Designed miniproteins, single chains, continued (5). Designs and how they scored, part 61

Each design is a single chain, and the fold is of that chain. pLDDT is the mean over its residues in the fold that is shown.

## One batch from the design tools (miniprotein)

Design m18238
Fold by ESMFold2-Fast:
Structure m18238 (fold): chain A 60 residues (1-60)
Amino acid sequence: KIEEARKKALELARKNALTLSDESIRLLVYQTVTEIDPSMPAKEIEEIVEEALRLAEEVR
């Protein structure tokens, strides 16, 4: 459940790293995670967001 949401969010961040701003990636991750698991705590969502932003920086 958490792993599925994280994997999908990270894949989208990787795919869009060169075309989206950090603000847009944050929003995309938040939307993706809540769509897969609407019950996920905000703390877990923020951890996934931070991981996605780090991944985007690595690709850039």
Scores: mean pLDDT 76

Design m18239
Fold by ESMFold2-Fast:
Structure m18239 (fold): chain A 64 residues (1-64)
Amino acid sequence: MKAIVETEGSGEAADAAGATAAARGGEVLYSDKHRVVSRASLEGARLAAEAAERRGGKATVTEI
């Protein structure tokens, strides 16, 4: 099953989320300095959210 993960925070948090989603076979749909939106598996989305949160960012995972 797929999910959308939306991350906001510092550039470091956003970069970590994007890299984590991509490493799990996900696709980055939108990226700027402070915000990244990716489509990934539910597991990949959760790991991306955790990577961002460890760096002080915020993340929302929406299952699709």
Scores: mean pLDDT 78

Design m18240
Fold by ESMFold2-Fast:
Structure m18240 (fold): chain A 66 residues (1-66)
Amino acid sequence: KLEELKKKLKELLKKAEEQNDEESVLKLKMMLDAIDVAEENKASQESINELLEVITKELEKIEKKL
């Protein structure tokens, strides 16, 4: 769900910053920004769900790296 995903993204961002992994930091910030932009533009629930699916897959890759 959106809030759980945002919390997980923020936790991974903290880990990436602590490890000085600038590439992961950039990717995580971009994903958080994408969610914020979708919310601000009142994207449809369907579009938000598709975005969350894409972000979740990318997040799994970063989590395995960190």
Scores: mean pLDDT 78

Design m18241
Fold by ESMFold2-Fast:
Structure m18241 (fold): chain A 73 residues (1-73)
Amino acid sequence: SLQEEIEKLKKKIEEMEKEIKELEEELKKLESEASTPKEVARVVGLKLRIIGLKYEIELLKKKIEELEKELKK
């Protein structure tokens, strides 16, 4: 059902938002301590992962809105 699909997407967004919070905490800690090229590369990788997750969440939110509009028909 469309309702079950919407609920699955909402749960996925919640999981991704939790991952972002965990990654932002890790980033904050590593960014203050980063002194080697390896550590700097890890900071950059975390920033890119956070950006990617935020983009994916926005796409999923748009999909939920489209599915919710379809439920109202």
Scores: mean pLDDT 85

Design m18242
Fold by ESMFold2-Fast:
Structure m18242 (fold): chain A 119 residues (1-119)
Amino acid sequence: MFPEEELAAGSALMLAAGAVEAAIKNPGKTVRAEVRSDDPGVAGDVARETAEKGEDVRYDEGRNKATGEATNDAEGTVSARAEAETEGKRFVAEATGPAADVEDLMDALAEALAAQVAA
């Protein structure tokens, strides 16, 4: 079973992935996904809904907070932010990269967030 910090960070990364997919489909738009839940499955569902609808999605039924946000500048760049909050601790990671290199963008975001959780 994962620690709450790892679960919250994993949720934030899933939400950021959904927001990035939505932002890529909607140049010039900022998309935000937010979950307060103790169930990591909810973050996956919200991420999928955010990616499909291309709009902000919020779920609010728990203690652990996770947020994913992405902005597409309509000039080929995507900026992503992942934020996790649990047990009075807050972790924030940001990454920016070409819309064509989403895998590298998400890898950079995941590495930055993992470094904060490990500290």
Scores: mean pLDDT 80

Design m18243
Fold by ESMFold2-Fast:
Structure m18243 (fold): chain A 59 residues (1-59)
Amino acid sequence: KDEEIQELARRLYEKGAPLEDIQRVAELVKQGKIDEAVEVARKLPGATDEDIERIKEIG
C-alpha cells in the first residue's frame, strides 16, 4: 500500500502536479478516503484515467 502511494506520487510529480496537491492525495489515500482522493486527483494537471484507477486499486 505505501509503495503504491509513493509510485503514484512520483508519477504525478513527473507530470507537473504541485507537490502540495500530491501530498493531499497521498494523505487522503492513507486515510482510506478514496472518493475524496479521486476528486482531488482529477483536478490535478497531468492526471490520467490510469492514475485515477491506481488510486481506486490502492483503497
Scores: mean pLDDT 78

Design m18244
Fold by ESMFold2-Fast:
Structure m18244 (fold): chain A 89 residues (1-89)
Amino acid sequence: SLEEEILKKTGELLELAKEVYELMKQLDEEEQKKILKKLEEADKLVREAGELVREGKYEEALELLEKAKELLEEAKEEAKKKIEEKKKK
């Protein structure tokens, strides 16, 4: 069902956000600010998706959750890249 798909994607986003937060602990304050901006954008999309779910607009909600996932994956890769750059210093 669409409701089960929303629940699954929401869980995936929570796990991704946790991974990004753990990676951020290894970054300096300036790099953390850049990653935080992407997390804030993803959080906004998740909140908007929640509003759409309340309105019964499940397909539109899933599109926003997919956008949030893209932002969290970008944040994760950016954090990994910055950590690797620090190791080669």
Scores: mean pLDDT 84

Design m18245
Fold by ESMFold2-Fast:
Structure m18245 (fold): chain A 58 residues (1-58)
Amino acid sequence: SAEAEAAAKLVEENRDKSIEEREKILGEHLLKLKEEGASDEELAEASAAGLRVLSTLA
């Protein structure tokens, strides 16, 4: 999904930051998506994609 791809890209673009900072950035992105009306499924996909990139770049 576009949300999953955006989350993955966001984490990858911040690879120069610590794991903790990237987790915070991902968390803030997910919170904003929820505020904008994203479904639980979209949030789950975005979270999974972001966490996958985070674990790969850590």
Scores: mean pLDDT 77

Design m18246
Fold by ESMFold2-Fast:
Parts: sequence; C-alpha cells; structure tokens
Structure m18246 (fold): chain A 59 residues (1-59)
Amino acid sequence: MELLEEMLKEVEKNAKANNTPNAKRALEILERIRRGEFTEKERLAEERLREAAELAEKE
C-alpha cells in the first residue's frame, strides 16, 4: 500500500472519530487531497497532510 494513501486513511479515521472543529478542518483538507486538488503540487499535498494529522491529533 502506498505510504501516502495509508497516512490519509489513518488521519481520516482519527478526524472522523473526533467531532471537533479542528477535526472537521482536517477532514476538509484530506478530501481536497483525495480529489487530487494538490496533485500538481505534491509538496503542498504532503504539507497539508501533516497539518491535517496535527489537527486530528489535537483532540
């Protein structure tokens, strides 16, 4: 399994488990990444994923 896809799934599970404003923002970022919105800028996708992971974990 690709590392990026696996990380997306883990962060999404954590964010869905946490029903907080930060978790909702994390889910929004993950959905945009999955839509390929940052595919042309892979570095942004990685940075957004890290931001989403931190937001999901805070709660």
Scores: mean pLDDT 69

Design m18247
Fold by ESMFold2-Fast:
Structure m18247 (fold): chain A 99 residues (1-99)
Amino acid sequence: NMEVIHVEAQLSLAIMQITLAIKAAEKGDAEAAVEGAELAKKNVERARELGADEEELEKALEHLEKAIEAAKKGDFESAVEHLEEAKEHIARAAEAARA
């Protein structure tokens, strides 16, 4: 199913960007952490346009915004926590897309 493949590709890219953002935040690199989270947000928005799980992706976007805010304030512990939460919601959306 081509639509499922496209959704899964966008969600996989989002998870990759979040993983890079977490590593940046753990190193205290606010610019890289914000960039990774913003790129993940774009991938999540694309998955929403393709019909992925609206509720899970809305929660992921909320956590990505909170992670961006925290990283900009230098609160890297909070940024990592919100990035991990966003990653969990994206994983749930990916599972729903396969079912």
Scores: mean pLDDT 86

Design m18248
Fold by ESMFold2-Fast:
Structure m18248 (fold): chain A 65 residues (1-65)
Amino acid sequence: MSDEELLELGKRKQESILEGAKINPELARKELAEAGFSEEEIERILNGEASDEILKKLGEATLKS
């Protein structure tokens, strides 16, 4: 899968996480931690400030499910 495709998957996953976090932020944090994200990465994702590197990591995590 290309870097561009991973980035697109990561962006869509971030949008889904942000929608879920409005309902249950604790669950969103737990799921991200279980997927191997650090506290700093989780904060960036939940604030919509994820870097391309974090977004690609989200895309990769999506492919493992």
Scores: mean pLDDT 80

Design m18249
Fold by ESMFold2-Fast:
Structure m18249 (fold): chain A 97 residues (1-97)
Amino acid sequence: MKEELFKEADDAIAEMAIYLGNKLLEQGRYDDAIKVFEAAIKVASEELKAEAYVNLGRAYLHKGDYEKAISYFEKALEIDPDNEEARKGLEEARKKL
């Protein structure tokens, strides 16, 4: 019960961090977005970790770090194999190598 409440609070923080990170990505602030997504992953549930890993992959893809982008998209797919955004990002990053 108390444990469940802390998990819900952590996921709410992770969702807010993912939202902020996406706004930073839209602004071209890739390094700031990466830091925010890394913070989100530390407190996120497995489902939200998959989303945060997709967003980390996108941030590295925009920075031109294709090897790191591939790594993060693969981590997202380990959690959620049906994640279309992760599969698409992985294909895009591999084509850039």
Scores: mean pLDDT 82

Design m18250
Fold by ESMFold2-Fast:
Structure m18250 (fold): chain A 62 residues (1-62)
Amino acid sequence: MLELELIIDGIRVKAIVEGDEIKVEVLEEVSDEQKQKAIELAELVARRTAQLLAKKAEAEAA
């Protein structure tokens, strides 16, 4: 499980990676448009971070 706190365009978001699932929570009251953009970017960052950690584990096993 990974938990990331990010600031995207001044908006605080929390991204939680649980296995294959990525959950993004916007920590501030913002417009729906800003919320969608923040979620999309946070999901990309969290997915990339999980991918790098998985590759590191694979490199140790292979």
Scores: mean pLDDT 77

Design m18251
Fold by ESMFold2-Fast:
Structure m18251 (fold): chain A 72 residues (1-72)
Amino acid sequence: GEEASLENLERLEAEVEAALAELVARGELSPEEAEALLRGLREAIRAHANMAPEEARRVLAELAAELAAARA
């Protein structure tokens, strides 16, 4: 149900946060870039409290595209 979807979103948020922290530690991202990406994800989740897993995957894909663009 909806609760299970929120648990999946929380897990994905934690995974993204961990990945961003690792990239910052390796010098591949600035701390500001990592914080901006994580803030964007958190804001998206808050705006869409009833977000379905498919929508969550789309939001993560958009953030990944922003990350790729920032590295260009």
Scores: mean pLDDT 67

Design m18252
Fold by ESMFold2-Fast:
Structure m18252 (fold): chain A 95 residues (1-95)
Amino acid sequence: SPAEAGRRGAVTLIRIAALEASIAFLLDQIKKTNDVEKIKELLEQMKRDYEELRALADEYRAQFPDDTAGHAFLDRVVARAEELIKEAEEILKKK
């Protein structure tokens, strides 16, 4: 039903927002440590969260092709996650 599709879409968007928050939290942990091995582990977790976020975003776009507002939200979240990962990679590069 349309109501069930809407509920599934909302759950997917909530999960995507949670993954973005997880990536931001992991970057904050990277900024608080000088342990290179710990930074590498946290960055690999950020990359795994990003891969899941991208997969969920692609699934949402396929299921709701006409949701312009949802697609705009996804574009912002993906761009933000990529920015956070790039910042983490630059921190690791300076060690």
Scores: mean pLDDT 90

Design m18253
Fold by ESMFold2-Fast:
Structure m18253 (fold): chain A 84 residues (1-84)
Amino acid sequence: MSEAELLAERARALLEGARELEELAKKLEDEEVSRRVLELAEKTREAAEKALEAAERGDVEEAQRHIEEAVAALTEGARLVEEA
């Protein structure tokens, strides 16, 4: 598997992570926390989509940058869910 193919696979995993985070947000009783988690899920999805597009073009550096953005947003969203 090429580096670009590995990054594309990682981006797809992050898209699933964003979907899971969105579903977790819907189960939160605090509407403000739920809204913040939904914003982070959307940010994760947008960054992961950009990472996938970059990886499909073979732009490894751009794909890595967007994966880092998606991971940061997903991590923060997961933290908010755990603290809720």
Scores: mean pLDDT 86

Design m18254
Fold by ESMFold2-Fast:
Structure m18254 (fold): chain A 69 residues (1-69)
Amino acid sequence: SKEYRELVLRLIALKLRIIGLELDLERMKERGDASEEELEEIEREIEELREEIKRLEKEIEELEKKLGL
């Protein structure tokens, strides 16, 4: 269904966003020029996105059961 496809695409987009933030975090740590506050802000954004992914994955699983997938 269109709804299922849209949820899966959103999940992929969120996972890609986390990968990007993790790479940014690694680069900032390697450079050693970032403040502790800047590192904590990125880590906080990653945690918030992980919680959104968890909610979205549950929604996808419930929809898959309804669709017989």
Scores: mean pLDDT 85

Design m18255
Fold by ESMFold2-Fast:
Structure m18255 (fold): chain A 62 residues (1-62)
Amino acid sequence: MSEARKEVEELAEKAREALEKGDVKSAMKHASEAAQIAHDAGLPLPEEAKEVMLEVNRALRA
């Protein structure tokens, strides 16, 4: 129950760190994993993970 929330938050943080380093693929992977776990656990996706997904989409279109 609280473990899923902690895992989602940790993955969101890792996604942001990867994006800050310019590792777009790792950022996408971590953000996608966070979204999947949040969906399966019935939790809202953290705003941090949403921001990473938006930035990844911008980087891939540029």
Scores: mean pLDDT 79

Design m18256
Fold by ESMFold2-Fast:
Structure m18256 (fold): chain A 67 residues (1-67)
Amino acid sequence: MEEELDREVKEALVLIYIGIAKIDEKNGNYDAAIESYRKAIQLARENGFEDTLAEAERRLAEVEAKK
């Protein structure tokens, strides 16, 4: 029954990348934030986490538009 455990771990990783990106964005490290959001997007897309994917894509666009 590792499918559910696998999803929990992967979802946690996506949230960790989003969290790291938010911290970097808050500190003005936009390049680092962009890298972390891109990793979150890739993992969320590959695993079907639609809500977290949408959040990460929106935040990435906001960071890129600000620069």
Scores: mean pLDDT 80

Design m18257
Fold by ESMFold2-Fast:
Structure m18257 (fold): chain A 63 residues (1-63)
Amino acid sequence: SLSVRELLEQGKIEEALEKMEKAVEENPSAAAYGLLSKEFEKLGYKERAKEYREKALELRRQE
């Protein structure tokens, strides 16, 4: 399978985001969801970015 970097270099943005989501779901943390939120926001996926920001805040409260 292609890395996130390779997918982004090929313009496969949706596949790159899906791969990042899977990696964060396999090892969740407030920091990981925070970074995921920033990446989705940067690419214009505002609602999904908001969902991941809420997950980051909830996990940070537990850490």
Scores: mean pLDDT 80

Design m18258
Fold by ESMFold2-Fast:
Structure m18258 (fold): chain A 78 residues (1-78)
Amino acid sequence: SMKELEEKAKKLLEKAAEEEGLPEKVKEWMLKGEGEKLAKEMTEEEKEKVKRVTERAIKEMAASLGISEEELAAARAA
């Protein structure tokens, strides 16, 4: 189900954002998909944290779906 996948993705993003110490405002923008606000309002340090949060969430989502890090890297290279 797309709804279940979206809910799982949001939970993984929230967890990663909390672990990276993102400001609540930036976390809300990420969860709502407000890319324009992210691009305009974030510092370079916050952008790097967002990259780490996103990569972490992608890896955890891939692992939960049975996709290995090698398979994920191959898909990104294709």
Scores: mean pLDDT 73

Design m18259
Fold by ESMFold2-Fast:
Structure m18259 (fold): chain A 49 residues (1-49)
Amino acid sequence: EVGRKRRRERRERFYKRALEGAKSLNDQDGIDTLKEIREREEAAEKALE
């Protein structure tokens, strides 16, 4: 659990930062891309569990 929590925290931190940047630019394509990356990373994490 500690390892999974650490990876999740790191991912969430970078995602939040990138999402805020895209939102400040009103970049819908960027927001959509970030959501896709998040879904892919979440799927990869589950596949490794």
Scores: mean pLDDT 74

Design m18260
Fold by ESMFold2-Fast:
Order: structure tokens, then sequence, then C-alpha cells
Structure m18260 (fold): chain A 113 residues (1-113)
């Protein structure tokens, strides 16, 4: 498919754990994995995870990624108020031998105190 499906909104409690999902087809999620990007108001976009499970440089260990079939999951443990942001999944699918970038619709995470 052309889009990764993400839940529009997820809420978690400070100190808790949330799982954010992105679901696509095998040509997107299965072929090259999923990257996760954090977009917080007034801040540059931050790459959190590459290739479904590889943390970005300087990313805290409380962020982790996994993949099962056509669903990628971003796990945020020990939630902090600063984690309130939009999280986007992106993947590279392959069509007719050419890489194609596939974007998620984004998940708004809200962290409650």
Amino acid sequence: GAVLTQPPSVTGNAGGTVNLSATGNSSAVGASGVAWIQEAPGKPALGLIDNSSTPGKGVRSRFSGSRSGNTATLTLSNLQPEDTAVYYALATGISNGVPQLVFGNGTQLTVLS
C-alpha cells in the first residue's frame, strides 16, 4: 500500500509504557523495515529507530522498535512529559524494482502526569 496505518492518538501515564503500531503491506514493512521519527512542537524532527529495531545515534534506551509480519511497533518505556509529540513511521517499499518511500499517518502521543 501507499500508506502505513497508525492509530491517530495514544495516551500513556508518566513512568509507564506505550506501544505505537504501524501496519502496511509486505513490500513496505517486510522489505526494508520501518523507521520511526519524533516530531515535537518547536523542535526539529528526531530519528528514533531505523530498520525496525536499530536505535538512532544518541537515542535513549527507553525507545525500542520491533517488527512482526506487516506490523512495526515503537515501544516507549519510562514515559516522560517531553515524549508528548507526533510519531511517524516510514518505510521503503519496492515497486517495479524501484524503492518507494511510504509514510504513516502519524500518532499523537499524550503523556499524563
Scores: mean pLDDT 79

Design m18261
Fold by ESMFold2-Fast:
Structure m18261 (fold): chain A 58 residues (1-58)
Amino acid sequence: MRRRITLEVEADSEEEALKKLDEMIQRLAQGARVRVTRREIKKENGKYKVIAELEVED
């Protein structure tokens, strides 16, 4: 079954935020097919916020 998930991570650097996102995606990819359909990077209050929209297919 295909489902859509939105992930949101915050970090002090863009590199850290992307690393956290990759870790979450890796976890979801265990036993499922994951596609990143959208990715948005925002800088707010000195921090980086990454929002990703995923398709997960079991």
Scores: mean pLDDT 80

Design m18262
Fold by ESMFold2-Fast:
Structure m18262 (fold): chain A 79 residues (1-79)
Amino acid sequence: MYPLSPREAAVLRLLLEHAERYGPDAALSFSEIARALGVSVSTVRRAARALAERGLVEIEGDRVRLADEEKAREALAHS
C-alpha cells in the first residue's frame, strides 16, 4: 500500500475516531470534516476521493464513512 498523504491520514483518523465513538456506520459530511481539520471542503473532497479509491472509505453525496475499520487502522499504523 502506498503511504497516506498527511491530509488523507488526518481525514481517515477523524473518521476512525468518530466510528469508535458513534459506531462503525457513523458518517461525517465534508463540511464537518473541513471544520474539524481547519481546511477547505475541496481539500476534504480530494482526500476522501483518494481514500475511496483505496477502498478505505465510502462516499455518499457529501457524507463519508469508513468502508473497513480494520484496514483503516492498518493504513494509519503504516503511515
Scores: mean pLDDT 82

Design m18263
Fold by ESMFold2-Fast:
Structure m18263 (fold): chain A 91 residues (1-91)
Amino acid sequence: VKKETVELAVGETASVTGTNTKNAPYGYALLFVDDQPVVESKRFKLGETATFSFTVTEAKDITLKLYYVEQDEEGRTVSSELEKIVNVKAK
């Protein structure tokens, strides 16, 4: 799992990007924000990218977790993997 740390001020935006580089023909990305509701990308093909934007509203540490969901040709879920963790240090 890839881990990143970013330092942001209140009002600044973090971008979290997922790319379908697996052997599955399709996928989508899910973003978890500190036990907040899941944000889902649009469905994408192999080599396509989904980007999420998160704006810092408070000067506190926040953890973003990106899950990648692999899909077959029929759109059926094959796997779900934690691909990336972003630790946001807000000042």
Scores: mean pLDDT 73

Design m18264
Fold by ESMFold2-Fast:
Structure m18264 (fold): chain A 98 residues (1-98)
Amino acid sequence: MREEIDELVEAMAAASDPQKAIEKAKEYVKQGKLDLARLIATFAEMSGNYEAAAAVYEHLAEAGGDPETYQRLADVYEKLGDKEKAEEWRKKAEEIRK
């Protein structure tokens, strides 16, 4: 927990920029640290940086493909005003639900 604070701070800092967010998320996914990659997306979403959140959730969907990630990505695209992409990801979430 205490030593994870440094990783949380790095995730939060990366969340401010879409390019930094996706680069750091890719690094964490490669290391198997999916929770930290999701945390970057969560911080980006909380800060209103929906472009960064979308980029990270897209990479997570590609790497793991779970319904929750697809649903979050659809919500983020709705916030961005991209209704077409939001509908696409919502449909994918339904398709991978057993």
Scores: mean pLDDT 77

Design m18265
Fold by ESMFold2-Fast:
Structure m18265 (fold): chain A 65 residues (1-65)
Amino acid sequence: MVTEELAKKAAESSEGAKEAGEEIRKLLEQGDYEGAREGGEKLIRAGPKNGAAQTVGGMAVKAAE
């Protein structure tokens, strides 16, 4: 699950963004599309002015649909 803490790390660094992306991929592999979408939305909210967080979050939401 993408935690609020992991979402904050993704907003701060490329390494954090990779970790958040990996957790979202695990949720998708488990068939937890709702959890993956929620994780992506948390990323978007955590870094509204951070391009990396917006990109990763947006891709996660789209992939979960």
Scores: mean pLDDT 70

Design m18266
Fold by ESMFold2-Fast:
Structure m18266 (fold): chain A 63 residues (1-63)
Amino acid sequence: LEEHLEKAIEAIKKGDKEGAIQHLSEALGLATDPEVKKKLLKAINAVNEGDYEKAIEYVEEAR
């Protein structure tokens, strides 16, 4: 789980939208905590909207 979150943050910082969504989706599949899942879904939505600052914030909140 943690490795996918770290890779997602790296992808977001590089502007790699496809890579960010891939790693966040993998993390979401591994997450069991409902609060973590909620934050990851918000992060995916933020990436899709181009709000990378908010996406990173949600990923950090999920850690």
Scores: mean pLDDT 82

Design m18267
Fold by ESMFold2-Fast:
Structure m18267 (fold): chain A 60 residues (1-60)
Amino acid sequence: MSDEERVKAAAQALVDAMAARGVDVDLEQLEKQLMGMAKAEGVDATLARVAGALASLAAA
């Protein structure tokens, strides 16, 4: 699986989690933001931030 595929899968997971809470998020815009973050901070750091956001949403 490519790093791009991993970041896109993380974006989809965030969109799905937010949709379950009644929040609509533009998947294409989120993918672009996460890809930009991955370029600046690295893929693993970006995925860790997404995992943290998902955990926060699950705890709320």
Scores: mean pLDDT 81

Design m18268
Fold by ESMFold2-Fast:
Structure m18268 (fold): chain A 58 residues (1-58)
Amino acid sequence: MDEVIERLAALLPDEEEARRAREEMERARRSAEELREELDRGVREVDRAVQRVVDRLE
């Protein structure tokens, strides 16, 4: 296993740059996930409000 890591390190002379790029991608993914959760929450709130109105009309 360590042999594979050493070989990958040799192929990536700028290990710091690769790590920075990866960290930036992880942040972007996290932001997208949070936005998706907020959108899902908003949709559920609207659905509940609509259901309350429908229940009152019945």
Scores: mean pLDDT 72

Design m18269
Fold by ESMFold2-Fast:
Structure m18269 (fold): chain A 67 residues (1-67)
Amino acid sequence: MKKLEDEVNLAMAQMMISIARKLLEQGKVDESDVKLLERAIELAEPVDPEVAKEGRELLEKVKEALA
């Protein structure tokens, strides 16, 4: 059961990261995308640290774009 939950959480995290990245490229990011990436990092961290790292790097870029 937990393995399936981990697979779903990782898939959700990857989708959230992909959405936020596309919005950043289009200059359409806002504060809700910060929350989206924070959630994606939380979902990915216990399952795949590399995906969580990608999320953190993108979060820094989103925060910079909103500054």
Scores: mean pLDDT 83

Design m18270
Fold by ESMFold2-Fast:
Structure m18270 (fold): chain A 56 residues (1-56)
Amino acid sequence: SMIDEAIKEGVEKLKTLSPEEARAVLEAMEEQYKITKSDNAKKAVEAARKALEEIE
């Protein structure tokens, strides 16, 4: 699906950041999800968390 592809592209960009920068982006995404409560935002946050675990 288009949303899965967009999430994958976002995750790849996230992996190019330092761990500190990537964490800041994840925190911003989590705040966005708290406001919107959309399933797509939740899926993006979960993918970002998994990516952060990989780059540590």
Scores: mean pLDDT 76

Design m18271
Fold by ESMFold2-Fast:
Structure m18271 (fold): chain A 66 residues (1-66)
Amino acid sequence: HMIEQERPAHRAGADATYEAALEAAKKGDVRTANILAVSAMIHGAAAGMPDEELRARLAEVDKAIA
């Protein structure tokens, strides 16, 4: 079982990338925030996170940009 390379690693990647996206958004780096948010969604989907959680995270990044 490749737990290190699969859902646990993807979940950790999604969380770390999402935090980075929020920080970029708060600093006004819209392009970096959007790139990181997309990366976080991809990792989150690979980790099996529900679409509702992924959309909530994306909305929070968008709100920080706006």
Scores: mean pLDDT 77

Design m18273
Fold by ESMFold2-Fast:
Structure m18273 (fold): chain A 60 residues (1-60)
Amino acid sequence: AVEGADGALEKAREYAEKGDVIKATNYDVAAHLLAAATGDPEVVERVREKSKEIEEIIKK
């Protein structure tokens, strides 16, 4: 089970596509926190870039 920043980000996208802004936002925040917890700057940057796509979905 790959539950980490990438998993949280994918859940955020699923909820954003469903129009569940609250859950989408919560998972997006969780993805950033999990990325920071890894201490890996590549993971942090990847999540930052992907979360911008999710934010655009929830803003529509």
Scores: mean pLDDT 77

Design m18274
Fold by ESMFold2-Fast:
Formats: C-alpha cells, sequence, structure tokens
Structure m18274 (fold): chain A 78 residues (1-78)
C-alpha cells in the first residue's frame, strides 16, 4: 500500500506527535486534549514497537519523553 510506514517514517511521525504535544501544553490546551494526544502517542509507539519499526530501547525512550511531557502538563494545570 502507498504510504506503508518504514522505521524512519514511524520515528518521524512520533517526533512530530511529541512536538505537537509540547505545543499543546505550552499553549494551555485543555487537560482532556493533552490526555487524548498522550494516549494517541502511546498507541503509535506501541504499534511501532510491535511492528518491529522501533527497538525496545527506542520504545522506552519515547515512553520516558511522554512521561516528562505529562509531568509538565500536570505542573502547568495544578
Amino acid sequence: MKGDLTPEEMRRQIEEALRDLEELIKKGAKPSEVASKITALYLLAVAGYFSGALTEEEYERIKERVDELWKKAEEKYK
């Protein structure tokens, strides 16, 4: 199928999603919008890991970055 995800494309989409999440947090998006984006990003990372596009090391690093962004959101919305 046109647009089948390569490992490089999967990494790019995850980086774009992380950047979008950071921007949402900086702009003061609703907590529900941030939570939805975090959920979508976790699902994308899981799909990349189980498809073999991401290594276990890359998957763990992505989860760490998402956790850091979630902590930033929680601090901002306290």
Scores: mean pLDDT 77

Design m18275
Fold by ESMFold2-Fast:
Structure m18275 (fold): chain A 75 residues (1-75)
Amino acid sequence: LEELRRRAEELEERAREAERLSKEYLEKAKKLKEEGGDPSEYSGQAILGVGYQTEAELYRRKAEELRRKAEELER
Protein backbone atom coordinates (compact mmCIF):
# COMPACT_ATOMS: atom_id res chain seq x y z
CA LEU A 1 0.00 0.00 0.00
CA GLU A 2 2.67 2.51 1.04
CA GLU A 3 4.71 1.62 -2.08
CA LEU A 4 1.78 2.58 -4.32
CA ARG A 5 1.50 5.97 -2.62
CA ARG A 6 5.26 6.55 -2.91
CA ARG A 7 5.19 5.71 -6.62
CA ALA A 8 2.20 8.03 -7.13
CA GLU A 9 4.09 10.85 -5.38
CA GLU A 10 7.16 10.20 -7.55
CA LEU A 11 5.07 10.30 -10.73
CA GLU A 12 3.47 13.57 -9.57
CA GLU A 13 6.96 15.05 -9.18
CA ARG A 14 7.85 13.85 -12.70
CA ALA A 15 4.62 15.41 -14.00
CA ARG A 16 5.51 18.76 -12.41
CA GLU A 17 8.99 18.65 -13.98
CA ALA A 18 7.51 17.84 -17.40
CA GLU A 19 5.01 20.70 -17.00
CA ARG A 20 7.88 23.08 -16.22
CA LEU A 21 9.75 21.98 -19.36
CA SER A 22 6.55 22.25 -21.42
CA LYS A 23 6.06 25.84 -20.23
CA GLU A 24 9.68 26.73 -21.05
CA TYR A 25 9.48 25.38 -24.61
CA LEU A 26 6.03 26.85 -25.31
CA GLU A 27 7.23 30.24 -24.01
CA LYS A 28 10.31 30.04 -26.26
CA ALA A 29 8.10 29.19 -29.23
CA LYS A 30 5.76 32.10 -28.47
CA LYS A 31 8.67 34.55 -28.13
CA LEU A 32 10.28 33.37 -31.38
CA LYS A 33 6.97 33.71 -33.24
CA GLU A 34 6.32 37.19 -31.80
CA GLU A 35 9.82 38.31 -32.85
CA GLY A 36 9.21 37.10 -36.41
CA GLY A 37 11.56 34.16 -36.08
CA ASP A 38 11.93 31.22 -38.44
CA PRO A 39 8.79 29.03 -38.54
CA SER A 40 10.84 25.83 -38.31
CA GLU A 41 12.46 27.08 -35.09
CA TYR A 42 9.32 28.09 -33.19
CA SER A 43 7.45 25.05 -34.53
CA GLY A 44 10.22 22.83 -33.15
CA GLN A 45 10.02 24.48 -29.73
CA ALA A 46 6.21 24.18 -29.77
CA ILE A 47 6.40 20.47 -30.64
CA LEU A 48 8.79 19.87 -27.73
CA GLY A 49 6.49 21.83 -25.42
CA VAL A 50 3.45 19.77 -26.46
CA GLY A 51 5.49 16.59 -26.06
CA TYR A 52 6.36 17.43 -22.47
CA GLN A 53 2.73 18.41 -21.80
CA THR A 54 1.63 14.96 -23.02
CA GLU A 55 4.29 13.34 -20.86
CA ALA A 56 3.04 15.28 -17.80
CA GLU A 57 -0.54 14.16 -18.51
CA LEU A 58 0.57 10.52 -18.73
CA TYR A 59 2.42 10.78 -15.40
CA ARG A 60 -0.64 12.36 -13.76
CA ARG A 61 -2.97 9.65 -15.06
CA LYS A 62 -0.62 6.93 -13.81
CA ALA A 63 -0.35 8.62 -10.41
CA GLU A 64 -4.16 8.82 -10.16
CA GLU A 65 -4.41 5.11 -11.06
CA LEU A 66 -1.93 4.18 -8.33
CA ARG A 67 -3.75 6.36 -5.77
CA ARG A 68 -7.06 4.70 -6.70
CA LYS A 69 -5.53 1.24 -6.26
CA ALA A 70 -4.12 2.24 -2.87
CA GLU A 71 -7.56 3.51 -1.79
CA GLU A 72 -9.20 0.25 -2.95
CA LEU A 73 -6.71 -1.78 -0.92
CA GLU A 74 -7.45 0.34 2.20
CA ARG A 75 -11.09 -0.72 1.99
Scores: mean pLDDT 81

